# Designed miniproteins, single chains: the designs that were tried, part 86

Each design is a single chain, and the fold is of that chain. pLDDT is the mean over its residues in the fold that is shown.

## One batch from the design tools (miniprotein)

Design m2981
Fold by ESMFold2-Fast:
Structure m2981 (fold): chain A 87 residues (1-87)
Amino acid sequence: DELEKLLKEMEEKAKELEKKLEANRNDIEEYIKILEEAIKWQIEAAKELAKYGLIGPSVEKFLALPEEEQEAIIEKLLKEVREKLEK
C-alpha cells in the first residue's frame, strides 16, 4: 500500500518535471533550475526506494558517497548541461 502510493506519486512527479523541462528548453537559466530540482527529487526518491531494495548498484554507490561529493557531482553535471545548452 505505502509502496504503491510512493510509486504512483513518483510517476506523477516525473511526468510533471519532464513537462516543465520541455516547456523551458529555450530558457537556459530556468531549465537548469528545473533540472536541479528534478535531480534533487530523484535522489530523495532513490533513498526511499532503497529501503525496498529497488535501486541498482550505481545508484547505491552514489547514495553511499559523502554529501559533499554528491553535491560536487550534481554541480558538475549542471555545469556540463549549461555549457551544452549555451552552444
Scores: mean pLDDT 80

Design m2982
Fold by ESMFold2-Fast:
Structure m2982 (fold): chain A 68 residues (1-68)
Amino acid sequence: SSIREEGLKLMEETLEELRPTAPEGVLKWARKELLEALSKAKDLEEIKKAIESARTLVLQVVESRRAA
């Protein structure tokens, strides 16, 4: 469906933005979580919220690793 196509595009754009700063394992985890969210989402707004939550968590993990 069109919402899945738009969600996949937003997911890939967000993961590409994070790729230079985040380890591969963290990005792989985020992709898995977002693909699950895309399969369960009822609309594009839920997908956008899931992407923003995943982005925030990835950045928190990156910051924690740099501080350690």
Scores: mean pLDDT 80

Design m2983
Fold by ESMFold2-Fast:
Structure m2983 (fold): chain A 84 residues (1-84)
Amino acid sequence: SVELAKKIGEAIAKGDAVGVIEQARAMGGSDEAITALLLALRYAVLGDENGAVGYAERAGRLMGLSEEGIKAIQEGARKAASKV
């Protein structure tokens, strides 16, 4: 759901790897999708916004999310990369 996608985005924005894993599992996320989310978080921590947003999109598509859900995760990745 968009609500759970927003929670994933919030966890990424906070740098909370455990929260990312928990929310992605709650959505039925595969190991591949969770790996993509953790890569999004890694790139965000490194300040690579394009890498972070790209992996967030990949994860959202692997999880079968709507465009609104994908945007919610991408927004979390942008916030993490910008440190705001």
Scores: mean pLDDT 85

Design m2984
Fold by ESMFold2-Fast:
Structure m2984 (fold): chain A 75 residues (1-75)
Amino acid sequence: MMSLEEALAFARTASFEELLANIAKFQQLSESQRSVVLNVIASTRKYSPEQLRELGEKLGVSEGTIENAVRAVEG
C-alpha cells in the first residue's frame, strides 16, 4: 500500500508518464490525500495545465480541486 509520504515523494520526482503508469497506487489514498498529491504535482511547475487536468481526472479528484491546482500554477 502506498503511504501518503511515499505518494508525495513520488509526486515531486516522477515524470508525467511515470505518474500515469502508477495512478492506480494513488487510488488507495483518501480523496483528500489524492487532492494533496495533485497540489504537490502542480507545485513542482513541471507540467502543463492540460497534464494537470489529465492527472487530476485519473486520480479521481473533484473538478474544483483540478481547477484550483491549475490556477495555482497560472497565477
Scores: mean pLDDT 80

Design m2985
Fold by ESMFold2-Fast:
Structure m2985 (fold): chain A 96 residues (1-96)
Amino acid sequence: VEPAPGVDIPETVLAEEDGVEVTLPQVSDEELARGFEDAAEGARQNGWEEVAEAARRAAEAVRTHGTDHPEAQEALREFARLTLEHLRRVRELAAR
């Protein structure tokens, strides 16, 4: 069996709404936490305070517990939900 690229390391889907998925990339805990710290700063600069806070909590949980820990998984799912909700609102505004 010859695996297709991108199937060898499956992504974990954290949340999905209206065909938009928020996936957990298969990277190191350190890179994942840094990514969420960057996402928190970006969200804060754009006025997405709830998304920024969720990203900050996800980064902290990953650094403290590791990605596979229940506390980290809860923080990651919360970030995904808030991100999808915000993207839905942005799409609704763009459709007007």
Scores: mean pLDDT 70

Design m2986
Fold by ESMFold2-Fast:
Structure m2986 (fold): chain A 64 residues (1-64)
Amino acid sequence: ARSRVGDAEPAPAEVEALTAGLDRVLAATLAGEGGVEEVEVPRASATVQALLSRMAAEVEAAAA
């Protein structure tokens, strides 16, 4: 359990969960709804959350 250097890399299931969350955000934006629910992201994927936040900032910059 201590050799988890690879925890920095998201598992396919974790990527799918994040993708589903993004799809819901898109659907809510199009519908004008705010029915939000908690995004399930395991503690082991905290690095993935940080990457997702950075990517969102980069997308905003690219949209300019």
Scores: mean pLDDT 54

Design m2987
Fold by ESMFold2-Fast:
Parts: structure tokens; C-alpha cells; sequence
Structure m2987 (fold): chain A 73 residues (1-73)
């Protein structure tokens, strides 16, 4: 479940040309969505990275991000 979500986030990140730091933030977001506790600052940083990536992503990459979020929950 969590590993599938992380794989989908990384696939979307690769399609969108994400940096290693952006990929790390997406993996933290997957952990958070699966029930891991993060500080408010960590949540804001992860969400900001995901939002920035999503806004510049192709339609296919956006669908992968959406699927990753649903799988992580």
C-alpha cells in the first residue's frame, strides 16, 4: 500500500522532472497520508513541493499523483 503510493509518486516526479529534494518531500507526503505524524512545518513543506510539482506536471503525471494520494490513504 505505502510502497505502491511511493512508487507512483516517484514515477510522476520523474515524468515532471523533479529534483531529488522534491522526490524526498513527495515520499514524506506519502508517509503522512498513510498515518505518520509530521510537524506542521514538515507538512507545509511536503504539500508545497507536491502542489508545485502537480501544477507543472503533464496530465499523465497529474493522474499518477492523484492515484498515489488515494493509495496512500
Amino acid sequence: KLEEAKELFLEAADLAGASEEEKEQLLKLADYLSGEELSPEEVDKALAAATKLYNRASEEAKELIAKAVLVAK
Scores: mean pLDDT 80

Design m2988
Fold by ESMFold2-Fast:
Structure m2988 (fold): chain A 87 residues (1-87)
Amino acid sequence: MEEVEKELENEFARKLAEKLGLEVSEKPYSDEEKKEIWQKAQEAGLSQEEVQKLAIESAKEVAKKLKDKELKEELEKAIKEAEEQLA
């Protein structure tokens, strides 16, 4: 699960960077880089709904790349629950 969490954090940072028009990194973001991107997202006035949508999109991208069937199914269930909470 730690590997999946790191992938989710990196993909979320990437989606935030794309949304903000920042340069997207091909390598994993550092914790400091993730904090800076998150701070810029907050300064840009992204709503809680927009943030949650980006988190769901990030989880979907990670799920597509997962080769472990059980981890993929678990993440897909979490995505569905999060989508239902956004209504």
Scores: mean pLDDT 78

Design m2989
Fold by ESMFold2-Fast:
Structure m2989 (fold): chain A 95 residues (1-95)
Amino acid sequence: SAEVKELEKKLLELMKKIGEALKAGDREKALEGIREMIALLRSLLPKAPASVQRLAQARIAQAEALLNKENPSVEEIEKAALLVYTSAMDALAAL
């Protein structure tokens, strides 16, 4: 649908912004982008099948654990972003 395509576009733009922020050394901006993706994912979950919701919740918890480390590495921040992005794409595909 047109709505799903616009949400996919927004997720891709968020991933691009996160990547650009990390490349610039702007850790706070990268974390802000990931939190925006988590908020978007959480808004999609009530419409998704229970199996997709459970997997997404587990991946969000894993991503948040990585981001809540005192000094997460660039690789850990990238992993958190990918966990959330993949879960959001799975949720959109299930709509």
Scores: mean pLDDT 88

Design m2990
Fold by ESMFold2-Fast:
Structure m2990 (fold): chain A 64 residues (1-64)
Amino acid sequence: DAISETGDRLHKGAEENDAEAVIEGAKGLVESMMSKENAGQGALTVGRSAGRPEVGEATREALK
């Protein structure tokens, strides 16, 4: 499942302190759940919900 794979990548990136893997995982998860028009707002919401608003903002920038 693509969503599970992106979730695993996000989790692994966080454990290994790999910011690029975390951003890529969050980007893939948001794109799988939402249309591109709403992906930026989705990224911010996911980051805030996870207690990591900086990840949401970085993911939003990566979606540009």
Scores: mean pLDDT 62

Design m2991
Fold by ESMFold2-Fast:
Structure m2991 (fold): chain A 105 residues (1-105)
Amino acid sequence: MEESIKRIEEEFAKLLPEEEENLEKAVEELKKLKEEIEKLPESPEVKEALKLIEDVEEFLKRLKELLEKMSPAERAVAYILATGLLGWVIDKLKKLIEKAKKELE
């Protein structure tokens, strides 16, 4: 039983470098979107986007502290989940930016 659990954990740990890179790419895209939204005039969409970015930056700060206490396998799972969440946030931010730009006619 213990050997089987250890093998599963080792397989999840092997995912860590790829999933860490996936999260880093998502964070980099978030930074680019933040720079884009900060260049737009103030609007309700810009305020919503900036608030969402602040909430995500606070989440990422907390996640970094939690990751230091995790095993490699747990970190891989955490990176997968965080990357999924960031993907959703990035999609929502892109829609808010498009709406804000249309109001600038």
Scores: mean pLDDT 82

Design m2992
Fold by ESMFold2-Fast:
Structure m2992 (fold): chain A 85 residues (1-85)
Amino acid sequence: MRELSEEEERRLVENARAAVEALIAELEEARAIPDEKERERRLVVVETAAALLAVALETDIEISRLSEEAREELRELARRAREAV
């Protein structure tokens, strides 16, 4: 497994958090679209992105040698991404 530096680990968690927050914002925007067809199309794209992000975060937990704190944060972020769908 690849060992991450403390800085690389922090950046990984920060990037993951930013990505999850961005997807939640995109879901809120998509749900607010008044046109039904455009809303449905946008929701499919954002929901797919959220599912892929959750898988990517779960993979990072499995293959990366992370601290217990970083692993817990990534698990919570993956859960938030899955629950947003």
Scores: mean pLDDT 80

Design m2993
Fold by ESMFold2-Fast:
Structure m2993 (fold): chain A 92 residues (1-92)
Amino acid sequence: MAKEYIKEGAEEAEKAKTPEEAVKKMMEGIAKALEAIGEELGEKEKGKKIADAILNGKPLEDLELSPEMLKAIEEVEKLAKELTSEIAKKYA
């Protein structure tokens, strides 16, 4: 499941020595999850563009996304926020 990439990113973030490194590892996991979801939906090119946009802080609104892709992004964002909150507590 694509969600496994987000969990893998969270595990690597937990092993990070700095908060900045932890954020980077989490973002890498999110990007991999979105690319995998895009491939599963037959929109591999769009999945890669979404991953690149997220890693570079670009707006997603410039991308022509299917309703299925938008829903998948919302689920990924929700899971990422939950896991990032847990990691943040480690550095507080």
Scores: mean pLDDT 71

Design m2994
Fold by ESMFold2-Fast:
Formats: structure tokens, C-alpha cells, sequence
Structure m2994 (fold): chain A 76 residues (1-76)
């Protein structure tokens, strides 16, 4: 999943950075069950994953102020 990063995502632009840096928690879930995130998001759709990364993108920016970039993806 690290290779399928949304570097083309211009919504946050920093998403391409968070994909490899801030999505450590999300990555472990996607990596462990990459099929889960790709298929389970049938309810939340793949687009929901992009919005999640957008929030992580902001978290990484705010991380400089003492925030944390970590959001585990759950099966719905």
C-alpha cells in the first residue's frame, strides 16, 4: 500500500508526505489487510480513505505544535 500513495492528491498536497510518514498506523492496517481497506471501504468507499489522509496531512502539519499523526483504519 505504500506504493499506492496518493501523491496526485492536491486536496492537501501534504498527503503525499503523510502517506509515507503520517499513515504509520493506517499503513499497518492496510498492509496487514490491504484487501480489507480496499474492499471493506465498500461502505465508506475508497474516497473516504483520501479524506482520512487529508486529516492526517493536517495532523502532520500540526504535529509541529505537539499533535500526532496516527489513525487506525477499522473494518465497517
Amino acid sequence: MVSTSKKEVKEGETEEVTLYSGEDSTLEYILSGEVVDGKVYLIGTVVDAKEKRASESKAIGDSKTGKTTEEPVKYY
Scores: mean pLDDT 34

Design m2995
Fold by ESMFold2-Fast:
Structure m2995 (fold): chain A 77 residues (1-77)
Amino acid sequence: SAGFEVLKIPEELLEEAEKLLKEKRYEEAIEKAKEGLRKIDEIEEKYNLGPRDVKYLEELRKKLEELIEKAKEGLEK
């Protein structure tokens, strides 16, 4: 199959964080997104990934970081 099965874990964490953000549960969205970032780091440390999978994880990381910024903005005003 196209893709690596373990990549579903940070994908699901991003989806959960996006749902929390939509519900204006900003603190929980930030925690879930940070969990996603930790899972990406864990995957990169444990697995010898090809360039495509590395690029995909970097794209997920950017989305998670952007979500954290949006959630922090929601907390401020």
Scores: mean pLDDT 83

Design m2996
Fold by ESMFold2-Fast:
Structure m2996 (fold): chain A 62 residues (1-62)
Amino acid sequence: MEEEKKILEEIAKKEESTEEDREKIIKVLEKLLNATLNDEAREELMKMDPKELAKRLLKLFE
């Protein structure tokens, strides 16, 4: 949990996100859900900016 939250915070703080950041977010989500993401969920995540995705996921920790 702590490491996952730090990864999301780091990505959300960046001025620009990379594709590697998106992969890190997907990995964090799979760990938090204790499951693999289905194809539809993965496709939706790939459409979003990694920075926006990280910010939305951080709200779930509150």
Scores: mean pLDDT 72

Design m2997
Fold by ESMFold2-Fast:
Structure m2997 (fold): chain A 99 residues (1-99)
Amino acid sequence: MEIDLDDPSSFDANGTIKVKAGEKVTVKVTNRSDRPATVRVELLKDGKVVASYTADVAPGQTAEFEFEVKEEGEYTLKVTLTDADGRTSEIEVKIIAEK
C-alpha cells in the first residue's frame, strides 16, 4: 500500500488509513520548501515507537519510507519535517490494521 501525504485520496473521510495486518506500507513525503529539510517518520502502537526512519530531503524531492504493519490494531504515523533553521512541522495519521 502507498500513502502520499500530499494526496487526499490516501485517506478516508475521517483522515484514517486502513491496511491489512502483515502488509507493507510505503509513506511518501515531499519537501515543498525551497531549502533542504530532514524528515522523520515514526510508526507508533499504544504510544510506543515500533519503527522509525530519518532522511534528508532536497527541495522539491520526495522521500519514501517502507513500514511493515505486523499486528492488527491502531497505529499512529507521525511525520516530522525539520527545515534548515531547525523549525519543525508535524503531521499525525491514524492507521487501522485489520485481518
Scores: mean pLDDT 76

Design m2998
Fold by ESMFold2-Fast:
Structure m2998 (fold): chain A 68 residues (1-68)
Amino acid sequence: MEKLTEEQLQEGRERAIARAEAELSVDEIRDMAAWFRRMAAVSKDPLLKAYYEELAAELERIAARKEA
């Protein structure tokens, strides 16, 4: 995975996460985060693991904020 592609994906994910916080329910965000964590757990590629773990962590943080 190239640096440029990774940066574009991160920017896209950050925008998607912000939109999800505005539109998605806590349950929907938690389901999405759980799916990404599962993908990270079964992936052997360290780049994919990091990508999925970071995305899942951000989604879980958003869900926690919405629960408060």
Scores: mean pLDDT 73

Design m2999
Fold by ESMFold2-Fast:
Structure m2999 (fold): chain A 75 residues (1-75)
Amino acid sequence: ALSDEEIQELKELIKNKDLDGLIELYKRLGLTDVLRDLAEVLLETVEEAEKAGPNEKTQKAIEEARKIAEKLLNA
């Protein structure tokens, strides 16, 4: 289980949208398998969104999600 201090660090990283800090925290905690699982879920969600015929705004969100998934897989 995460400590109260680790949970607070996690909340701050999420609030600041600090993906690199979030990855480093999970690596430090030995939770790299969680990062891989999250990347797989993101990629599946992106594939379903692409099937729905996304507009330009949605397409940018899909591209950002793919970049996030790539960073998570390379962690």
Scores: mean pLDDT 78

Design m3000
Fold by ESMFold2-Fast:
Structure m3000 (fold): chain A 61 residues (1-61)
Amino acid sequence: ASREDAEAAARLLLERFPEVARYAVPEDPFETVDRMGTWLATQPPSPEREAVLAEVERLMS
């Protein structure tokens, strides 16, 4: 994945789950996505969670 893909994935995570903002890493969109996605994956399953995680996986592939 490119830096722009990681930035897009981070924006998607933040737009759908604003609480992930606390996991943002300055100037590192790849670590930002990893931290945000890891936290989201520990949350209770929901259709929205699964859809967002699947889209993040597609962007980061």
Scores: mean pLDDT 84

Design m3001
Fold by ESMFold2-Fast:
Structure m3001 (fold): chain A 82 residues (1-82)
Amino acid sequence: MAPDAPVDEATARAAAEAVRAAIPDARLGQASVDALHEAVRRGGGRSTVAEIVEAVLRRAHAAGMSLEAAVAGAQAVYDALS
């Protein structure tokens, strides 16, 4: 999807399975999926791919994950939504 494309709840739900499969660390996978669903919920189904990727990065940082782990989670979400 384009970075400015809106992500609805159905798209987020489908992407969540791909994100979990792409991330070997179950904690990072769950944090990434939680950030994806929260961003979509807060945006009322109007959150863009870029906004969701930023939400994943912020949530991983808040959870005390490394920059490398946060970037890996964000990349998996971007790939799942593309």
Scores: mean pLDDT 75

Design m3002
Fold by ESMFold2-Fast:
Structure m3002 (fold): chain A 57 residues (1-57)
Amino acid sequence: SRVDELVAALQSSDPATVMAALREIGTLPEAEQAAVLARLPAGLRGWARDAIAARDR
């Protein structure tokens, strides 16, 4: 699913891939954003939540 693809992209070593994933997640409905965050490792969830909230729309 797209959620799985975004979870994988956020764990990429390529900053461009991570930034593209953050931008796309920010355009998703709240339920899908929550699904992505729930599937991330605990150590990344806080960072990803803050990064999504801070991104330029």
Scores: mean pLDDT 77

Design m3003
Fold by ESMFold2-Fast:
Structure m3003 (fold): chain A 69 residues (1-69)
Amino acid sequence: MSVEEAAEAARREIARLLVEAGWSPEDAEAAARTVVAHVLARTAGASPEEQIAALRAAVEGLRASLAAA
């Protein structure tokens, strides 16, 4: 899996989770893009494997936060 493929998968899943939590599709999409961009910026010096792991961790972190609500 490429970093680009992982970023797109993370964006789609984060947007889906936010819509399920009651966000509008437009706001969910904007938030998902912001989260993915932030993760990629924070991991810019890391290996592709580390960037993919960070994107996956961001999705799971959001899922856990929503499950706790």
Scores: mean pLDDT 85

Design m3004
Fold by ESMFold2-Fast:
Structure m3004 (fold): chain A 64 residues (1-64)
Amino acid sequence: MALAERPDAAKLVADKLVEKGLIDEETAKKLVEESKGTLAGLAKILLDRKLVTAEQLGEAAASL
């Protein structure tokens, strides 16, 4: 689903990773766009590219 009502989950997680210093703001914006606003897409890209660990991703999501 492209922009359905509330694509915010992927953006919120990406913003939290930037706040924690794990990725930069430019990377976060690009990854949210590549994920088409889905958390599953964002998680796959982050893990496939080894930008964060599954634990770091889980901690960022849990902090929301």
Scores: mean pLDDT 74

Design m3005
Fold by ESMFold2-Fast:
Formats: C-alpha cells, structure tokens, sequence
Structure m3005 (fold): chain A 63 residues (1-63)
C-alpha cells in the first residue's frame, strides 16, 4: 500500500506539471479510483492523494 501511494503521488506531481488542468484532473481521478478499487489504496490514502492533487493544481493556476 505505501509503495503504491508514493508512486501515485509522484505520478500526480508529473501530470500536474506536464498536462493541462482538465487533463491532469481526469487522469488523476481515474488513477486514484482504479487504485482504490484494486485495493492498492485505503480510502484515507485516496482522499489524501485527491486533496494533494487539488492543492498542486490550485498552486499551479495561481503561479
């Protein structure tokens, strides 16, 4: 679980940096949903990753 969490966190950072806001949100939401469904994430971890992604996107848009 922690390994998948760290890998997804890194991918979220990459997607926010390289993609448009809309495309990043779509891909991140899909990745988190799939990992949660597969049991690779706990609900708490999925929620933290979703919040982290939104915070990164908000910071990027304000810069």
Amino acid sequence: MKKAFEELKRKIEELVETQSTAEALKEITQMIAEALFNGDLTPDQARELARYALELIAEKEKK
Scores: mean pLDDT 79

Design m3006
Fold by ESMFold2-Fast:
Structure m3006 (fold): chain A 97 residues (1-97)
Amino acid sequence: MDEEIEEGIQLIKEGVERTVKAIELGKEIAKKNKDKPIKEVEEEAYKKAYEWAKKQGLSEKSAQVLGLRAQAAARIELGEDKKKVDEELKKEIEKIK
């Protein structure tokens, strides 16, 4: 069976699409809530991406990772340093995976 390569490509494509959706959700929440405390916006971004991922049938770990990605995107949209946020995101994801 020569299916493994095609399955791998499909999983990568689906992963990229889910990551983009989580980032878009985080940015959208930040744009709508620029007047709120950063921590409140971060929590809302995480929650919305996490709940969306769970509704898609994703695992607990995958939902948590997508939540963290949305939270990071919201932080960057609100003016936090991208390099610092990306480094913190990497560490938090490594704790889950």
Scores: mean pLDDT 79

Design m3007
Fold by ESMFold2-Fast:
Structure m3007 (fold): chain A 85 residues (1-85)
Amino acid sequence: GEAEEAALKGAAEGAGKGVEGGKVIEAKALEAKETYSGPAKAVEVKAEVIVEGPDGRVYKGIATGVADVETKYGRAASVELERVS
């Protein structure tokens, strides 16, 4: 649904910001669950992300995004990346 897409987008954007000049080349949803952000219904998506730096370095990890169902505003809740090449 739209909330899951917004949560995944938030996770991907957060991962890209974790690497200076980073480009997100893959974001794969692993799991999605209903949650709450205060009193508002939200969706949390856990995603495996791959980010490429401008020098060709590759980073891989897990990013979690959350999106409010009502506003469809997605954001990163956590990002854990490690350099793999």
Scores: mean pLDDT 81

Design m3008
Fold by ESMFold2-Fast:
Formats: structure tokens, C-alpha cells, sequence
Structure m3008 (fold): chain A 86 residues (1-86)
């Protein structure tokens, strides 16, 4: 697996875990900033997946499923594009 994909996977996992903790304690304005950051990371993951010509790794599929929990619209878009087609 390329290093930039590994990095994206690690960052996505961190954002998901931090997001769960943050949702319980952050004020709404900080939560909005967190969601924007998560959207950006999900978009970066989508770009990396689009440039990868190989079967999508199981770990990446799990991250897409977790992304649905954080950002349902974007996560579902990635699910249909990268998991449902496989």
C-alpha cells in the first residue's frame, strides 16, 4: 500500500475517534469547524481512491463505512462509488 494512502487511512481513523469525543464536549461553532475538516479529509481519501488502480483494501472499506457515521451524505457517496461497485 502506498505511503500516502496509509497516511490518509491513519488520519481518517484519528478524525473519527476524535470526532466522537469532540461531539460530546465541543460547542456548536467548533463542531462546525471539525465537520469541515472531516469533509476535507474524506475528499482527500476519495481522490486517493480514484487514483488507485487496485482492489480497494479492506481497511479502506471499513473507513468508508465509518465515514458514513460522521458525514452520512459524503460517506454514502463514497460507499456507492467504491464499495457498491466492488
Amino acid sequence: MPENIKKAIEEAKELIEEGRAALETLPPEQLAAYRAEADRKVAELEELLANSRAPIPEEVKELILEAIRLDPEKGMELFYKYIALE
Scores: mean pLDDT 63

Design m3009
Fold by ESMFold2-Fast:
Structure m3009 (fold): chain A 94 residues (1-94)
Amino acid sequence: HMEELRARARELVERGIRIAEYVAKKYNDPELLEKVKELQAKFDSAETIEELIAVGREVVELLREAAKKYNDPKLQKIADTLEGELERIEAELA
């Protein structure tokens, strides 16, 4: 169960980073792309589920900022969905 939660958190955060990378390329945003690289490095160094969740929260914040910047309601929904999935993983840890 703990290994399953860690795997779910890892998959979720990786998916979020991939989406952020796609958005950076779609809008030709080099600043966003650099932030994606920083989050990828944090993700690669994350050893605990708590560290993975922390990176996931930074990914959600980055996606929300991008959604506001580009007036992208679909991206806002994606960020909300990812946050809800992170909250569910945290609830299962409690």
Scores: mean pLDDT 88

Design m3010
Fold by ESMFold2-Fast:
Formats: structure tokens, C-alpha cells, sequence
Structure m3010 (fold): chain A 89 residues (1-89)
């Protein structure tokens, strides 16, 4: 089972992959937000800060909805959640 620390790293890897997709679609600001969030999640994962991981993801949801709209943000988070679930054993 992944620890909360490992989960943060897995989510960070998925955010990096999705940031490349957003950048290819011309959503550069959203892509940069995912990359910044990914770096923060990796640091929090190394520190074992599960509460920090949850807070960082909550902030990301709010900021993405503001940048790209709720419909696009919901689609993106659905894709992230599906990819993360496929990597969890």
C-alpha cells in the first residue's frame, strides 16, 4: 500500500504528465501551475507532510478553476484521479 508520502509523489508525477498536455494545448498558465504544484508535492512527500499534500491539492483545484473554468478543471482532475488510481496497488 502506498504511504501518504508515496501518494504525494505519485500525484506529482501525474501532474507533470498533465502539465505537458496542457502546454501542448496552449494553456501555459495552467501548465505552470501544475509544475509548481508538482514540485511542492514532491517536497511535502519527502517531509512526510500528508496534511500539506491535501492543502496543496485543495489550493490547486481552486486556482485551476479560476484559470481554465470549472468544466475544464473537472475534466483535468477526473483524468488525474483515474491515472493515480491506476498506479495504486
Amino acid sequence: MPSDSELGRIVADVLDQQSDVLDSQGLTDASQLLRDTSRRLRQLSRDGDGDGVVQTLSDLVNQLSSLIGSDQANRLFSNIGRTVRNQIR
Scores: mean pLDDT 79

Design m3011
Fold by ESMFold2-Fast:
Structure m3011 (fold): chain A 95 residues (1-95)
Amino acid sequence: MAGKEGAEAGGRGGREGLEGGRAGTAEAARRGAEAGRRGRELGVQGALNAKNSKEAALGTGGALAGLGGALTAAIGARRAGDKEGEEAGRKGIGA
């Protein structure tokens, strides 16, 4: 399903941000933001695919959840290069 692709892309980005957080807080914030942004862009493509397909009704929710998670990860990583950046990245995986 297209929505799952967006969610998985956001999850990968969030995971990379989380692991970056272990290496250093300031650098982790930047990596988390970049990973979250990439996940969001892939989520947008997933949402478009779901919108144009017969599975739109089921895929749309997943794609939107993926986008929300990726955005939260990117914003969190930017604002707090510390604990919140890691938390936001992890939430991207759950979305």
Scores: mean pLDDT 53

Design m3012
Fold by ESMFold2-Fast:
Structure m3012 (fold): chain A 65 residues (1-65)
Amino acid sequence: MSDTEKALALGIREALDSGVFTQREAAQLSGLSVATVSRYVRLGEEMKRTLSKEEQEEIRRRAKL
Protein backbone atom coordinates (compact mmCIF):
# COMPACT_ATOMS: atom_id res chain seq x y z
CA MET A 1 0.00 0.00 0.00
CA SER A 2 1.16 3.55 -0.69
CA ASP A 3 1.78 6.13 2.05
CA THR A 4 -1.10 8.20 0.69
CA GLU A 5 -3.55 5.30 1.02
CA LYS A 6 -2.38 4.62 4.57
CA ALA A 7 -2.83 8.26 5.56
CA LEU A 8 -6.27 8.34 3.93
CA ALA A 9 -7.42 5.22 5.79
CA LEU A 10 -6.21 6.66 9.11
CA GLY A 11 -7.95 9.97 8.38
CA ILE A 12 -11.24 8.29 7.54
CA ARG A 13 -11.08 6.26 10.76
CA GLU A 14 -10.47 9.37 12.86
CA ALA A 15 -13.25 11.31 11.09
CA LEU A 16 -15.73 8.53 11.87
CA ASP A 17 -14.58 8.42 15.50
CA SER A 18 -15.08 12.20 15.85
CA GLY A 19 -18.58 11.96 14.35
CA VAL A 20 -17.89 14.11 11.29
CA PHE A 21 -19.84 11.72 9.04
CA THR A 22 -21.09 8.15 8.77
CA GLN A 23 -20.08 5.45 6.29
CA ARG A 24 -23.42 5.76 4.51
CA GLU A 25 -23.15 9.54 4.19
CA ALA A 26 -19.61 9.30 2.81
CA ALA A 27 -20.74 6.69 0.27
CA GLN A 28 -23.71 8.78 -0.93
CA LEU A 29 -21.75 12.03 -1.22
CA SER A 30 -18.79 10.45 -3.04
CA GLY A 31 -20.76 8.01 -5.16
CA LEU A 32 -18.78 5.13 -3.67
CA SER A 33 -20.31 1.93 -2.36
CA VAL A 34 -20.68 1.40 1.38
CA ALA A 35 -18.45 -1.67 0.99
CA THR A 36 -15.59 0.48 -0.33
CA VAL A 37 -15.86 2.95 2.56
CA SER A 38 -16.06 0.02 5.00
CA ARG A 39 -12.81 -1.42 3.60
CA TYR A 40 -10.98 1.86 4.28
CA VAL A 41 -12.25 1.87 7.87
CA ARG A 42 -11.01 -1.69 8.39
CA LEU A 43 -7.62 -0.85 6.89
CA GLY A 44 -7.27 2.06 9.29
CA GLU A 45 -8.00 -0.22 12.25
CA GLU A 46 -5.50 -2.86 11.11
CA MET A 47 -2.79 -0.28 10.54
CA LYS A 48 -3.25 1.08 14.06
CA ARG A 49 -2.43 -2.42 15.33
CA THR A 50 0.54 -3.03 13.00
CA LEU A 51 2.09 0.46 12.77
CA SER A 52 3.67 2.40 15.62
CA LYS A 53 2.35 5.83 16.60
CA GLU A 54 5.52 7.40 15.21
CA GLU A 55 5.07 5.66 11.86
CA GLN A 56 1.48 6.90 11.68
CA GLU A 57 2.61 10.51 12.26
CA GLU A 58 5.36 10.21 9.63
CA ILE A 59 2.83 8.99 7.06
CA ARG A 60 0.50 11.89 7.84
CA ARG A 61 3.34 14.42 7.59
CA ARG A 62 4.28 13.12 4.15
CA ALA A 63 0.70 13.20 2.87
CA LYS A 64 -0.12 16.51 4.61
CA LEU A 65 -3.44 15.16 5.91
Scores: mean pLDDT 70

Design m3013
Fold by ESMFold2-Fast:
Structure m3013 (fold): chain A 86 residues (1-86)
Amino acid sequence: MIELLERAAELAERAAEAAAKGDKEKAVELALEAAKAFAEAMGETVSEEELEEGRELLLEMDPEELAEALRKNAEALRRAVEALKA
């Protein structure tokens, strides 16, 4: 679990970085990989349909909104990892 959650946090951090640099397509793809890793860490299954819906929603967001959302998500996942390691 912790290793999968750490991977999710790393992917979310990379997604936030890509969004901050204006690479929206890369940010969305990394964010979806982070979501899948997080679901696996929690013992959940993510369908292809859910991933495609998520991709469409993220691509429709304003770049500033996407960057802020991904930054907050990365911070939340990193805090979760730190809490589990403490």
Scores: mean pLDDT 82

Design m3014
Fold by ESMFold2-Fast:
Structure m3014 (fold): chain A 68 residues (1-68)
Amino acid sequence: LADKIAEEILKLIEEGGGDAEEILKKAAEKVGLKSWEEVARILLEAYRSGTATPLQIEALEKLVELSQ
C-alpha cells in the first residue's frame, strides 16, 4: 500500500497536480482512502519505522519541497 501511495504521489507531482495537500488528497482518492491525513500517516509510519523504500522517501522529499 505505501509503495502504491508513493507511486501515485510522484505521478501527480510530475503532472503538476497542485500543492502538497492537493497531491495528498488526489493520491488518497486514487488508492481508495477517504482522507489525505491517512495517506500522510501511512508514509510517515513507514519512514519512522525505518522500513521506507527509496520510492517512499523520494515521494516524502518532493512533498516537503512543495510545502515550502
Scores: mean pLDDT 78

Design m3015
Fold by ESMFold2-Fast:
Structure m3015 (fold): chain A 83 residues (1-83)
Amino acid sequence: PVVEVDASKHSPEQMAALLLRLALEYGEATLVVRGASEDFLRETAELLRQAAAMMGKGVEVEIRGNEIRARLVPTAEELAALA
């Protein structure tokens, strides 16, 4: 799913939590963040990766302009166990 949000109304932590929840539910999600700086999106991506790691989940995060996308991926530990 693609969800539009306003950077002035939400923190990077709130956006990371929303994007992670959507990625967990749908496998992939994108937020279009109006008014976001590159630093805002970078912080959101970092917090998302940290939250996913704490849940034992792997996530790939891509920043494209004012869009941030998260996809569920196998963890390094899961891939190592198969090798």
Scores: mean pLDDT 76

